# Designs tried in a protein design run: designed miniproteins, single chains. Part 17

Each design is a single chain, and the fold is of that chain. pLDDT is the mean over its residues in the fold that is shown.

## One batch from the design tools (miniprotein)

Design m601
Fold by ESMFold2-Fast:
Structure m601 (fold): chain A 89 residues (1-89)
Amino acid sequence: MEEERKRGIEELVAAGVPEEAARLLVRAQEAWEAGEYREAAEYARRAAELSTDPRVRAVALFAAAQALKKLGEDEEAEELLERAREAYA
């Protein structure tokens, strides 16, 4: 788990994601895998706010939307998916 977290952060940083956003995206993935979908959505949303790269922002918003769908918050999830499409386009 510790090693996987470090690897995930290093891979994202190597791909051009800012370190703090990379840390939040890895935390979001860990929360998702643990079934902590509300926490996963929060980490992913914060990662989107820290990123100026439209592609990174879109990926983070998409991750947050998927977590919200797991919680049954479908309307909020659809709003984030729309914002993710706008950020990528």
Scores: mean pLDDT 78

Design m602
Fold by ESMFold2-Fast:
Structure m602 (fold): chain A 73 residues (1-73)
Amino acid sequence: SLEEQIQAELDELGLDEEKRKEALERLEVMRLAEKWMATLGLEDVEKARELAEELKSLPSLEEQKKFVEEKIK
């Protein structure tokens, strides 16, 4: 699950305290993305994939967060 993937990343980053701050911001973006993807449903899987690729192409976590928030409404 998404939460398990985030936990695994946090465990790997546990040795690096500074990177934990980045992990928390990444966690928030991933939670917003998961909520938005759930709204699209299985019928829109192709659209969901294309938008996920666009999200990954954004240069900063802040831009990714804004992108997802606008899609959720």
Scores: mean pLDDT 64

Design m603
Fold by ESMFold2-Fast:
Structure m603 (fold): chain A 108 residues (1-108)
Amino acid sequence: SAERELEDARRGVRRLEEEDPNSKELAYGLAQLAIAEVDLGRYEEGRRWAQRALEIDPNLPLAWYALGRAEYGLGRYDEAIEAYRKALELDPDFVEARTNLAKVEKEK
């Protein structure tokens, strides 16, 4: 469930933050937390966690994807498109980013 995903992501982030606050593992955990928040309709929180992940690792496709989903939820379609394009630039095989980019482009 989305609630269980959020709880698991929060526990993971807390542990990683205590171990190394600038690790790539923490960046990944923050991107997962961002997605879990977005899945619950918490787009502002999702955006914040995704941005924090990108401060640690700007080359993490999952963090750009999470940012895209949060921006889309906020109605910021141009920002969502840019984030999804960046995710695909870093990982061309990222199916979910490609699918979501196509959906946003149809809603212009």
Scores: mean pLDDT 89

Design m604
Fold by ESMFold2-Fast:
Structure m604 (fold): chain A 72 residues (1-72)
Amino acid sequence: MSLEELIAKVESLPDDVIFELFNLAMAENNFEEARKKLEEATGLKDVSPQEAANAAALAFISRALKKRREEL
């Protein structure tokens, strides 16, 4: 799976799930738990911890930027 496909899958998840994935990966540095939760939420297999962390971060940033732009 490409990073782009993984990001698209994560962006389709509810905001609370994306926020939890981001917190696990970035705040807690728990990439393995972020990967497990991402696989459970998306049904994907064979996702690396680093890919899960990157996808969670990019999905979170994308949502944050969209909200900020709406406030401008």
Scores: mean pLDDT 75

Design m605
Fold by ESMFold2-Fast:
Structure m605 (fold): chain A 65 residues (1-65)
Amino acid sequence: MEEVEKAREIGEQAGKNLAKAGVTDPEEIEKAKTVFGLSLREKGYSEEAVEAAVEAFEKSWKENI
């Protein structure tokens, strides 16, 4: 549970950063989501945590563009 919440926070911040960097193209966000999810898996995050982080990443990006 705490790991999933931590992953959401990481995803939310990453999404905000991407929006602030001026990335507004849906195609670029799909690529970024894929790379972000793979990076978290490489760092040993669970599948549930990775899914939560990627969802938070996309939601945060949409809220900040």
Scores: mean pLDDT 81

Design m606
Fold by ESMFold2-Fast:
Structure m606 (fold): chain A 61 residues (1-61)
Amino acid sequence: MKKVAIVVAPTREEALKVAEKLEKEKGYEVFFATKSKRDQALALAKELEAKGYEVEIIEIE
């Protein structure tokens, strides 16, 4: 079963930095979104969990 992280940050650049670090250090498959797309990111998390993925949501202030 694959582990997936979804990173939500105020800017795309901040989200990308965190996502790249997690992908390299933990081997997660990482998705990212801005805070304006948070609801879409949460919907994606539920869809991935329904498909058998373990999903972690990481929000940056």
Scores: mean pLDDT 77

Design m607
Fold by ESMFold2-Fast:
Structure m607 (fold): chain A 58 residues (1-58)
Amino acid sequence: LSEIARRTGLSRSTVRNALRAAEVGRALGASQRQLAELAGLSPKTLSRVVRAAEEVRA
């Protein structure tokens, strides 16, 4: 979380909320727009967090 927050310039809480929403939403087959709505974020912000998370995991 801290590494992703640093890479995206977002708070740790925002990153945690975005990742949780993305994981739950993907399991339900939700679109990126729906995931962003669930997290209270813009689709661009959600995309940035997901990309940073993939980079950290790689």
Scores: mean pLDDT 72

Design m608
Fold by ESMFold2-Fast:
Structure m608 (fold): chain A 70 residues (1-70)
Amino acid sequence: SSKKRIEEAKKKLEELIKKLKEILEKYRQGEISAEEAVKEVEKLLGTEVGKNTKIEELIELLEYKLKEIE
């Protein structure tokens, strides 16, 4: 049903946002470099992102999309 597909998509998006926030926190705490953070984001998304990609901007975009699903 369409409802089950929406719930599954919402859950996956929430999990993705959580993991992106964890990568950002590691970067802010100095556990990983900016380049390593971008590589972890690429691995998580399964696609290439620009080396100058702002993780904060990605999180904001995904949070906006999550609000639109509600």
Scores: mean pLDDT 77

Design m609
Fold by ESMFold2-Fast:
Structure m609 (fold): chain A 82 residues (1-82)
Amino acid sequence: SSDDITRQMQDIMSRAMQLERQTLSISDQSMRDQGMDVLNQTYSQMLSASRYLDDGNDSQAQQQVNQAQQLVQQAEDIVRQG
């Protein structure tokens, strides 16, 4: 449902914001840049998901959310390694 997708998006955004603070604290510039690139992709997917939800296209919104969840996991892995 759109409500379920909205809750997933809120979780992703909360996690992304925490990861952004952690990513900016990484001393290795290359890893910091990689983490920020992944987070920027996450934000782009969230913007797309929001647009699809507004259009009533829950299926496409869910696809964007699923991609964003994978990107958040990648950002978490970068932070863990940094």
Scores: mean pLDDT 90

Design m610
Fold by ESMFold2-Fast:
Structure m610 (fold): chain A 66 residues (1-66)
Amino acid sequence: MEEVLEEGKKYAEEFASKIPDPEIAEQVRKAAVQAIETAVYVDGEPLTKEEIESIVKAVANELKSR
């Protein structure tokens, strides 16, 4: 379980690091980590790398649209 969480967090960090605005990148990273933790602790099903990438992109787009 914890290894899956750490792997998911690494993907979130990797995808968020590609965002050029450091404040947006940090907010996206935190949102992605929250989603990863919710999927593991609430649903019992870890997010895939593709799902994590989708979340990072969706959150980044929402923050840029505000």
Scores: mean pLDDT 78

Design m611
Fold by ESMFold2-Fast:
Structure m611 (fold): chain A 57 residues (1-57)
Amino acid sequence: SAIAEYLKEKFGLSDEQVENILLLLKEDPELGTQLLKKYLGLSEEQINELLEEAKKL
């Protein structure tokens, strides 16, 4: 997905780290959203894209 590639390039995340983020968002979308805003500074638009990708897992 475009957002997953963005995270890998922008923040230097591995495929495993991106997958773990998506799994967290699938299990606990509220906590995952808060952590992504706090640690990665993602926009609401970017977080919504990740939430949609997480739903597909």
Scores: mean pLDDT 82

Design m612
Fold by ESMFold2-Fast:
Structure m612 (fold): chain A 66 residues (1-66)
Amino acid sequence: MPEFSPEQERARQELIRAVNEALEAKEKGDKEKFEEEKKRVVEAARRYGEASGQPVDIEELLKSLE
């Protein structure tokens, strides 16, 4: 199995956090925070893809949050 570098693990944790924050904002009906957290999800997914060498399908990820 590939071992995650500290950089890859950090990027992975940032992505998980951003997704959870977006879902929480959606559940609370906070549209402004949801849009802000979606932007963080895009940024975190890009970083994770770069760090892991496996591109994340950002469009499908965002669709899963809707």
Scores: mean pLDDT 77

Design m613
Fold by ESMFold2-Fast:
Order: C-alpha cells, then structure tokens, then sequence
Structure m613 (fold): chain A 100 residues (1-100)
C-alpha cells in the first residue's frame, strides 16, 4: 500500500480497538485461518508498538479507506469509519500485496 503518516499513540489505541472488534467479528463468522492469523499477528504487533505491525495497520487503513471511496479524509476519520468487514477485506488485500 502507499506510505501513510506515522500513527499517533491515540490513533494506535483507536486502531487497536478496531482490530479487536474485527477479530471478534472474524472468529464468529469462520473466516479463512490465514486471514484470522494475520489479523491476530497485526493486533499483537501493534499492541507491542512494533514498526512492522504499525506499517501493516497503516496498509489496512489505506485499503479500507479505498474500499469506502474515502479520499482526502483525515487518518482519524479513516480509522473511525472502518467496519469489521472493511478490515477483513483490507487484510485479504494486504496478504495479496505481500505475496508480490
């Protein structure tokens, strides 16, 4: 995905809440194990403030914003607008990008 600005601590905490919601949603819906494991790994890495986890979380926000047609929106608005379904689709797109 495109480079995005570094998340603030407040934005990281909001992203953690969104990722946790998406993980609960995914566990209830029986999504593919690769998607579930990737989401869990990103959540763990973001909680640990790992640069790679934050990079992958930023890519999720970018993909989710693209799915909703959000352009010229703030990073905070993009995070707050994400649904669990948007995050799961964003994870699928992230995995496709990482295979290239």
Amino acid sequence: GPLVERLSDEQIERMIAKLEEALRYAEERGVPPEVLETLRQILEDVKARKDEGIRRANAIVAHAAGLRGLTATSLQEAIDAMTPEDILEAVRRLLEDERR
Scores: mean pLDDT 77

Design m614
Fold by ESMFold2-Fast:
Structure m614 (fold): chain A 88 residues (1-88)
Amino acid sequence: MEKLKKEVRDNVLLAVGHTILAIGYELDGDYEGAIKSYEEAIKHLQEAEENAKKLLDVDPKRAEETIKQSQRSIKLLQERKKELEKKL
């Protein structure tokens, strides 16, 4: 349980880090770098979502919140990636 909670936290933190890098690449006009960083952020959010699903039986309210937040963030990052791909 503690290990799984840490894995959710670590994956969310990694997703935030990759999102910050993606924004940096966008500001530099490096759309390819930005797209790759958004892809990494999405992957980490998907891992956080899967790990949160495993917590539904032990901490349902917190797990449900993490799943919903991850799904929302994934959708936003996927749309941003799609917009950048059109600029290439």
Scores: mean pLDDT 87

Design m615
Fold by ESMFold2-Fast:
Structure m615 (fold): chain A 64 residues (1-64)
Amino acid sequence: SDAELRALSEELARKGGVSPETVERGLRDILKLPEEAQPIAIELFAKETGVPAEEIRRAVERLR
């Protein structure tokens, strides 16, 4: 849901020191990828944002 995506994006943004809007866009982009492409996208997004990859992965798994 959009509400759950927003709440998770706000939580993850606090961990990485980035905007919630940046995280929400990144999570939406990852969710549009085939499941086999999601692990590398998560690692790249973690590197770009400073959000731990494990936290991004949990959010993606919860949202799909």
Scores: mean pLDDT 85

Design m616
Fold by ESMFold2-Fast:
Structure m616 (fold): chain A 72 residues (1-72)
Amino acid sequence: MEAAEAGIAEVERLFPDLKLSDEQKEEMKRLVNASKSPEHAAMNLALYLMRELGITLSPEELARLKEAVKKA
């Protein structure tokens, strides 16, 4: 599984009521692919969710997102 796909899937698992558009998923994939590490990818996704969707991740949710990206 690609790191970007794993990160998006984990976001959808953490927020099951969240319906991401194809455009939002494409931007999230771009952020993951531009990231230096799984930690940077998770942080960039968290910042995207906060700025664009008003969603703030807990430390536990951020850790799960990092592990999902790292395991891909």
Scores: mean pLDDT 82

Design m617
Fold by ESMFold2-Fast:
Structure m617 (fold): chain A 60 residues (1-60)
Amino acid sequence: SPRDREIRLAQEIVREVVEMLDAGVPDSEIRERAERLLRGITDPELRAAVERHVRDLLAR
């Protein structure tokens, strides 16, 4: 379903952000990558949840 695709994309975004953080990629590049991928999420609640999670990860 479209929802299942967006949930998989949400999981992919979090995974990529964690991998980029572990690799020492600059925060600015991680944010740009995450924002680009977030454009694929049309569900506003899911998008907001992923955006918050990414911000929390970058604050560490």
Scores: mean pLDDT 85

Design m618
Fold by ESMFold2-Fast:
Structure m618 (fold): chain A 56 residues (1-56)
Amino acid sequence: SEEEEARLAEAERLLENLRKSTFNTEAVRRVALAEARRHVPPELLPEAEKIIAENE
């Protein structure tokens, strides 16, 4: 649906922003994880968590 396509586009935009970011401290990672859990669809959440864990 158009709404599903819009939600997936927004999720991909959020993942792209995470890929461009660095998470140098435990506090920054905790905030990023909380935001990812709030805004990223459950099926993409493992990828978001991996990006946050790997991007120093």
Scores: mean pLDDT 77

Design m619
Fold by ESMFold2-Fast:
Structure m619 (fold): chain A 74 residues (1-74)
Amino acid sequence: MKEKEQKAVLLVVAAEILVVAGEFALSQGDEEAARAALEAAEELAREAYELAVTEEQKKAAEEALERARALAAA
């Protein structure tokens, strides 16, 4: 389970970074870059949720996914 746990953590971190990148792109008016970053963040967060072993990991993945979707809908 070690590899699965580490992958879940890395995917959540990557998704969070992409959410920040998407938010920044939106602030600059770059809708294309924002869409790409937020779409990638959703995919990584979803994968992290499937790999998540602990409740904390699942919550982090869910929060990242919700934030990516909220920004994409704005």
Scores: mean pLDDT 81

Design m620
Fold by ESMFold2-Fast:
Structure m620 (fold): chain A 62 residues (1-62)
Amino acid sequence: GTLEQALSYEKAAKEAEAKGDYEEAAKRYLTASSIYSELGLNDLANKALQKAAELGKKVKEL
């Protein structure tokens, strides 16, 4: 993927999170993390992955 695609998925994840759709938000952050990792942007990949894990926990609390 491209950096622009990763940023687009991250934006979509934030919008899903704002709507309370934590499962969709987590999936979007996982996709962004994968693209960041592909691009060698490990710090951004790790931040997106951690956000996905946090949101995945919230899904189980619903």
Scores: mean pLDDT 83

Design m621
Fold by ESMFold2-Fast:
Structure m621 (fold): chain A 76 residues (1-76)
Amino acid sequence: ELEEKVKEYEKMAAEEEARIQHLRDTRARVDALAPQFSPQVVAGLRAGFDQGIAEETAKRDKYRAEAEKLRKELES
């Protein structure tokens, strides 16, 4: 059933959104602690979080697009 597939992709997108939020929260903690670390260490950590956020955002957007596509098929 297409309705079940829509719900599954929406759930997967929500899980990726939770991962993105966790990465953003951890990034904010790194920013708060930045004065305690060398600029090189901080830059490396920020780059790692930025990459992780971008990767999870791409997955979230892909799942949202699949859910939207299937929803349109249900309505047609």
Scores: mean pLDDT 84

Design m622
Fold by ESMFold2-Fast:
Structure m622 (fold): chain A 81 residues (1-81)
Amino acid sequence: NVEKALAYLEEADRAAEAGDVEAALEYAKKAAEYAEKAGDWALAAGAYAGLAMAYKKLGDEEKAKEYAKKAEEYRAKAEAA
């Protein structure tokens, strides 16, 4: 699961670099799912932070705030582990 999460984060980074925000969002969502399944809260926080940035770039302020909050929650959880 960690390996899949990392692979999807790499795909998300490549898509973002290419300017494909839709693909970057899709890969970041997959990365978050696999990070959560692995119990890797730091990796999950990173994936949700990426989602928040991508939605902010798309102008979706509500989703950007929602995912930013999830990123902070997982960051706190990672620091407690």
Scores: mean pLDDT 80

Design m623
Fold by ESMFold2-Fast:
Formats: sequence, structure tokens, C-alpha cells
Structure m623 (fold): chain A 66 residues (1-66)
Amino acid sequence: AAAEAQRRADELFDKAIEYVKNGDLEKAKEYVEEASRILADAGLEPTPEQVAKGIEIGKLYEEKKA
């Protein structure tokens, strides 16, 4: 259960990175929000690697938004 939630969140963070690199900011945002919701619903905190991915997505988001 917890492992499945972590796996799904990782997949969504990876998808969000792809979307933000392609300039699809709305999809990137939706995927990050979904990943965060899955972790929260499972009672899990993001792993350090997931936090790093979130920071990368945020930086790319601001660059593409400008």
C-alpha cells in the first residue's frame, strides 16, 4: 500500500518533469498536485528524492512561465 503510493507519486513527478520541459505548465502542475495528494492520502511525507524533483519542477515552471 505505502510502496504503491510512493511508486505512483514517483511516476507522477517524472511525468510532471516531462510536461514542464515541454512547456505544458498546466499538466505539470496537475501531476505535481496529484502526486502530493496520493502521498498525503497515504499518510506519507515526500522522500528527499521526491522533494528534489519538486524543486526542479518548480524552477522549470517559473522559467517556462516567463
Scores: mean pLDDT 82

Design m624
Fold by ESMFold2-Fast:
Structure m624 (fold): chain A 68 residues (1-68)
Amino acid sequence: SLSQEELDLAVFELALATAYAVAVSSGKITPEEARKLFDEGLARIEQLVAEGKLDEARRYVKELIDSL
């Protein structure tokens, strides 16, 4: 079974991946831009989750998605 931290991270990863996939499919961003943004965003989310900063991670994910 996943730990709570692993589950929270998986939910954030899925939300971010879905948002960028939709943005690429709709022509808002290129696949190259989506990959870069996803990788950079995921690295920051992983850091925040590891530090126990779940509220900051949640806000950051929202900011990334809202910027699309």
Scores: mean pLDDT 85

Design m625
Fold by ESMFold2-Fast:
Structure m625 (fold): chain A 63 residues (1-63)
Amino acid sequence: STAYEHFLEGRRLLEAGRYEEAAAQYEKALALDPDFATAWALLGEALERLGRLEEAAEYYARA
């Protein structure tokens, strides 16, 4: 699987309100491509939705 495939699955899960699963897909995308700025931002959004605000802020800073 490519970083982009994991990113698209993460977006679908985020739209479905499945924030924990969305975060896991964005983490897989970033493991393959750590320079994927949009994936850092959307991982931050998923974590913010989960109430994990300090982690969200760190990942937004990497975007």
Scores: mean pLDDT 87

Design m626
Fold by ESMFold2-Fast:
Structure m626 (fold): chain A 108 residues (1-108)
Amino acid sequence: MSEAKKEALEILDELIEKEKDEEVKRALEILKTVLLTIEDEEVIEKLLEYLKIISKIKDSKVRLEALNKILDIFGSLPKDLSAEEAAKYLVEKLKELIEEIKKKLEES
């Protein structure tokens, strides 16, 4: 397991343990299951960056919205893509999501 994947899993486990909102906790558990299936290092690194941002969000509703956006990206992945094309698609979508969440937190 890569260091980035290990760190991302550790952050997810900590967030799951501390989360009091059952919908947020379920979204985190689903994301952990998804992360365990990912082998592409660049996708893992972008996920780690996004998780570090989510871990700083105090509002459960904002956290749930952020988690649902990432789950929607994985859920909407085109099935006809090669592994390389799928990884490239995920990296691009995760970069967009990271920029969006950073702007939203600066406006709050």
Scores: mean pLDDT 82

Design m627
Fold by ESMFold2-Fast:
Structure m627 (fold): chain A 55 residues (1-55)
Amino acid sequence: SEKARLEISAEFLELAARVSAYLAEDPRVSPAYRAENAAAAEAAAARAAELRAEV
């Protein structure tokens, strides 16, 4: 169903946001890579929230 598809997609984006947020805090990588992952985490979390609002 459409509702199940949106829920699964939101869950996947929420997982992606957590992974990107984790990488954004890794001191072993460059500041540029951390900044990119911080932006990716924010974008993924925002998209997940949009999908959750559609159900």
Scores: mean pLDDT 86

Design m629
Fold by ESMFold2-Fast:
Formats: C-alpha cells, structure tokens, sequence
Structure m629 (fold): chain A 93 residues (1-93)
C-alpha cells in the first residue's frame, strides 16, 4: 500500500543516516550497525510476506542488538529507536 511504501522509505532514510554515522565509528561499531540493519531488513522482509510472527521475533532480536549498539554508541540511540518504531508500524499495519 502507499502507507507501507512511505514507512519503508522513512526506514531507508534512517538506515542511510545510521550507515553514514557508522563510517565515523571503529570496525566493531561498523559491524554492530551492519548487524542491526540486517536484522531490521529481515524483519521487514517477513512482514512484507505476511509472516508477522516471524517479523516480530526478528524485530525482538533487532531491539536487543540496538540496545547494545545504543549503550556503546549513544549518538546512534535516536536512529535505533526510530528504526525500531517504523519497523513495528510496518508489522502492525
């Protein structure tokens, strides 16, 4: 739907901002951002297929990864929070 496409576009913008910030981080930070982004992307893929239970399980893992990332790199916290919120909206709409 147009609403789902708009949410995916907003999520892609957040991911792009996270990847730009990740370039200023050490190798571990870059790897953790990649892990978080990959988990979010997998969750969205399950949601797009109608596998909402699997999407929610993967999002729960993304929340755990994002929590660790935010504790180590507080500058990423607003983007991690937004990515999780948008992904949750994609799953529930």
Amino acid sequence: SPQQQQLRDQLNQVITQMRRISQTLDRDGQQQVNRFVSSVSVSVTYAMRGDYQQAQQVLSNAQRIGGDLSSRYPQLTPLVTRAIQITQQIITQ
Scores: mean pLDDT 90

Design m630
Fold by ESMFold2-Fast:
Structure m630 (fold): chain A 60 residues (1-60)
Amino acid sequence: MAEEIRRLAAEALEADAAGDVEAGHRLHGELQALSTTPEAIAAAGRAAAELEGVPVPAEL
């Protein structure tokens, strides 16, 4: 699960960087579906922060 979440997060960031808002929304939606548990949400946030170097609040 965590590995899949990291992969999807990387793809979502790549789509956002490319300006593909439609693909970005789809990938973020899939991440949200997988990130239903607090642990999965934290893993996704950490992966995104590592990839972009942007701090993500764990509470949101």
Scores: mean pLDDT 67

Design m631
Fold by ESMFold2-Fast:
Parts: C-alpha cells; sequence; structure tokens
Structure m631 (fold): chain A 109 residues (1-109)
C-alpha cells in the first residue's frame, strides 16, 4: 500500500501520529507484536498521547494480559480522564481480574 509506505516515512521523520496509524493497521491485521512495537514508538515521541496508551492497553487486553492492560488504561485516564474507551475497557479488565470495587469505580468515572 502506498499509504503504508507514506506512514512509515512520516513515522521515521518523528511523526507520533504516523506510528499510531501503523499500530492501528497491524492491530487490525491481528499482528499484535507489530502493533505493540509501533504504539510504544509513538509513546517514545509523545508520552502524553492518551489514545496511544488506550490502544497499547487494548493490544495487551486482546492477548489476555489484563494486569498490564489495566496499568495502561489507568495511564491513559491520568492523561485524559474523559476517554470513554479507556474507561469502558478498564472497567471490563478489573471485572476479569475479580476486582469488583475497582471495576465499579472505573465504570462510575
Amino acid sequence: MEKLKELEKRAEAGDAEAYVELGRYYFSQGDFDKALEYFEKALEIDPTNADAYTLLGAVYYARGQYEKAAELFEKALAIDPTNPAAQSLLADVYTRLGDEEKAAEAAAR
């Protein structure tokens, strides 16, 4: 894809959003290892990107790594407490971990 090559060039030039788009692409292909790599690179450039933390957490969630996913969703909410995806996913993660009190707290945000 010409778009994919353009995203790779932009990412190499230091565009954090290009790394987020590359991560989204590989996540959609089921390539979780590539998705993790690109979201982590986006956060190295812009550590205040709440969406990148939410998407990184979603990859860990998809892999069944719920404790790591919870840490990343909490980080996203520390940056943007109104992020609805991070709120919903954090509540689901805490429910899966058996922490009903934290699940209720996340759902009430």
Scores: mean pLDDT 82

Design m632
Fold by ESMFold2-Fast:
Structure m632 (fold): chain A 103 residues (1-103)
Amino acid sequence: PKKVLTPEEIQARLERGKELLRLRKEYEEAVRRGDRERQLEIVRRIAELLGLSPKQTELLLRIVEERELTPEEVVNLAAFLSTLKPEDAEAHLEAMEKAEAES
């Protein structure tokens, strides 16, 4: 659905996009440095910026911990997870926990 944005909504979107670009660059730097703790901190900030629920954020962090994702993959995954129902995010977390327990 295409919505007509107000000037204030356009400005808010631009500021969020600018902050997201900054976080993407910080994530890329953390990956280059091998700073795993910093990578996860930045991913949490991206989740917060995109308005992810606690369960969606937890799922994002688990996937990033398991896989070496590019900054673009992190943003795309966070955007995708923001569309998941809470029950679906919880089911994915349970599946990952079971896979980890079997390893």
Scores: mean pLDDT 76

Design m633
Fold by ESMFold2-Fast:
Order: structure tokens, then sequence, then C-alpha cells
Structure m633 (fold): chain A 73 residues (1-73)
């Protein structure tokens, strides 16, 4: 079901966006620590994509990168 996969991608990206917003309000984590953790997760996903090309994972990576870029501003 292609639609369920697209919905999953959107939910995954939205979850990351919400996590970044929550982290910005968290006194126990610095913005730099949050950025580093997200970048580490992205590297893991990119390595998985190299091993097993998957358009859904590619879409998630692209979406998360855009969210992270906006968060860095």
Amino acid sequence: DEEKLKEGVKKAIEAVKKALEEADSNPYWTKEEVIKKVEEELKELEEELKKKPDKIIEEIIEGVKKVLEEYKK
C-alpha cells in the first residue's frame, strides 16, 4: 500500500520536527547536541540506503535534512 508508506514518511518527518522543537525547550540538551544526534541518525540512514536502495528511506532522509536545515537557522 503506497499511500500507507507515504503517510509513514510524513509522520516520521513530523515526529523529527516535533522532537527538535521539544529539544529546543529542554534545558538538559544544547542545540548543538540535538543537531549532532540528528546528523548521526541521518548518516546511519544514508549508509542503509547505500546497502539497500529504498525510495521511502530516501524521501525520509531528504525531509529530515530540510527540517534540520531550518532548525539550524
Scores: mean pLDDT 75

Design m634
Fold by ESMFold2-Fast:
Order: C-alpha cells, then sequence, then structure tokens
Structure m634 (fold): chain A 58 residues (1-58)
C-alpha cells in the first residue's frame, strides 16, 4: 500500500493537509486525474521508498 499526503493550496498558501493510503499506483493516478478534471493544478512528488505527496492547487 502507498502512503499519500494530500496538500491543498489556494492563493499560494497551504489551506489543508491530510494523510491517506492507496492500494496501488493506478489508484494514485485515478485520484490525480479526478483533481485535474475538477480544474485543479496537481503536482505529484515521490518520497522513497513508497510514499507520495499530491499537491492540489486552485
Amino acid sequence: MLPVTIKYVKDGKLVDEYDTTLPSLGDLNSLVQKYKDKGYKVTVTHIPPNGFVITVEE
């Protein structure tokens, strides 16, 4: 399973942050696409060995 931290940024400021866990990279890619479809700018950072940070900007 992949530990994932999701950060919400608005007007260049961190507004919210939470931790979750995803079963696979496919689930991570699906989540990223959902945010992009909602009009957010999404940045994904890999934290070795299995962690990821998803930054979602309005």
Scores: mean pLDDT 83

Design m635
Fold by ESMFold2-Fast:
Structure m635 (fold): chain A 61 residues (1-61)
Amino acid sequence: NRQQILQLIGQILRLIGEILDLELALKQGKISREEYEKKVKELDAKIKELLQQMKQLESQM
């Protein structure tokens, strides 16, 4: 379903934006390296899950 794939892309882009915000916060000293790494790993896992969902939808088309 093309519409579902576009929705997943939108969610992935939002999560990438969150990673960029964390990069900025780390650079500004607003968060620790450990907190940054933990949050980025959590966001990366979510992005990877959405990418797998998108791949599954595409493989079934």
Scores: mean pLDDT 82

Design m636
Fold by ESMFold2-Fast:
Structure m636 (fold): chain A 68 residues (1-68)
Amino acid sequence: MKKPPTQKILELAKQLKEEYIQRLIQRNTLTPELLQKLNDLISSQTPEEFIKSFGPEWEKLVNRLKEE
């Protein structure tokens, strides 16, 4: 079955969070305080808002997924 747009948006937000955390780990810049702030930011925003915070290209992608 075709995944609903909201499910695609949730998966995209999760993937972006995972990649960001992995980059911080590789650069040895991940601290418990930074991880807590990231979790707080994500929990205070909708998945759409979180994805859109990455830039105009991501906002365009989210809007297209919602319109399908």
Scores: mean pLDDT 70

Design m637
Fold by ESMFold2-Fast:
Structure m637 (fold): chain A 67 residues (1-67)
Amino acid sequence: SEKLRALAEEYLARGREALAAGDYTTAAKFASMAAVLGASSGDEELMREGAELSREAYAKGGGDVGG
């Protein structure tokens, strides 16, 4: 779905901005949503980028375990 892909791209961009600003909780939330929407749209690149950004946000926010 083009609509789901566009929404995933928006969440990915917002997640990256939040990560750059040090807002790791918001970054992880938006990145996770981008990954889910990317998967739902069939866009493996968006799914992967969202998942990786989410993992990075969790690692920087206090570790990579416990969400």
Scores: mean pLDDT 81

Design m638
Fold by ESMFold2-Fast:
Structure m638 (fold): chain A 68 residues (1-68)
Amino acid sequence: HMEEAEKYFREGSRAAQAGDYEKAVELFEKAIKADPNFKEAYIALAEVYRRLGQEEKSDEYRKKAKEL
């Protein structure tokens, strides 16, 4: 559901802004689970994984976002 996905996306964005990247990953994954076509959530997850040094996962989520 879009409303639920947007809520998780907002909470994840706040966690990322605070530097809590582990919490941001969890929340963005919940946003994607609620709306698998939520392109912005895939982009946000890719950026968080890049900041965590998880370049392979970052590339994976960027590719998924591009395919949406």
Scores: mean pLDDT 86

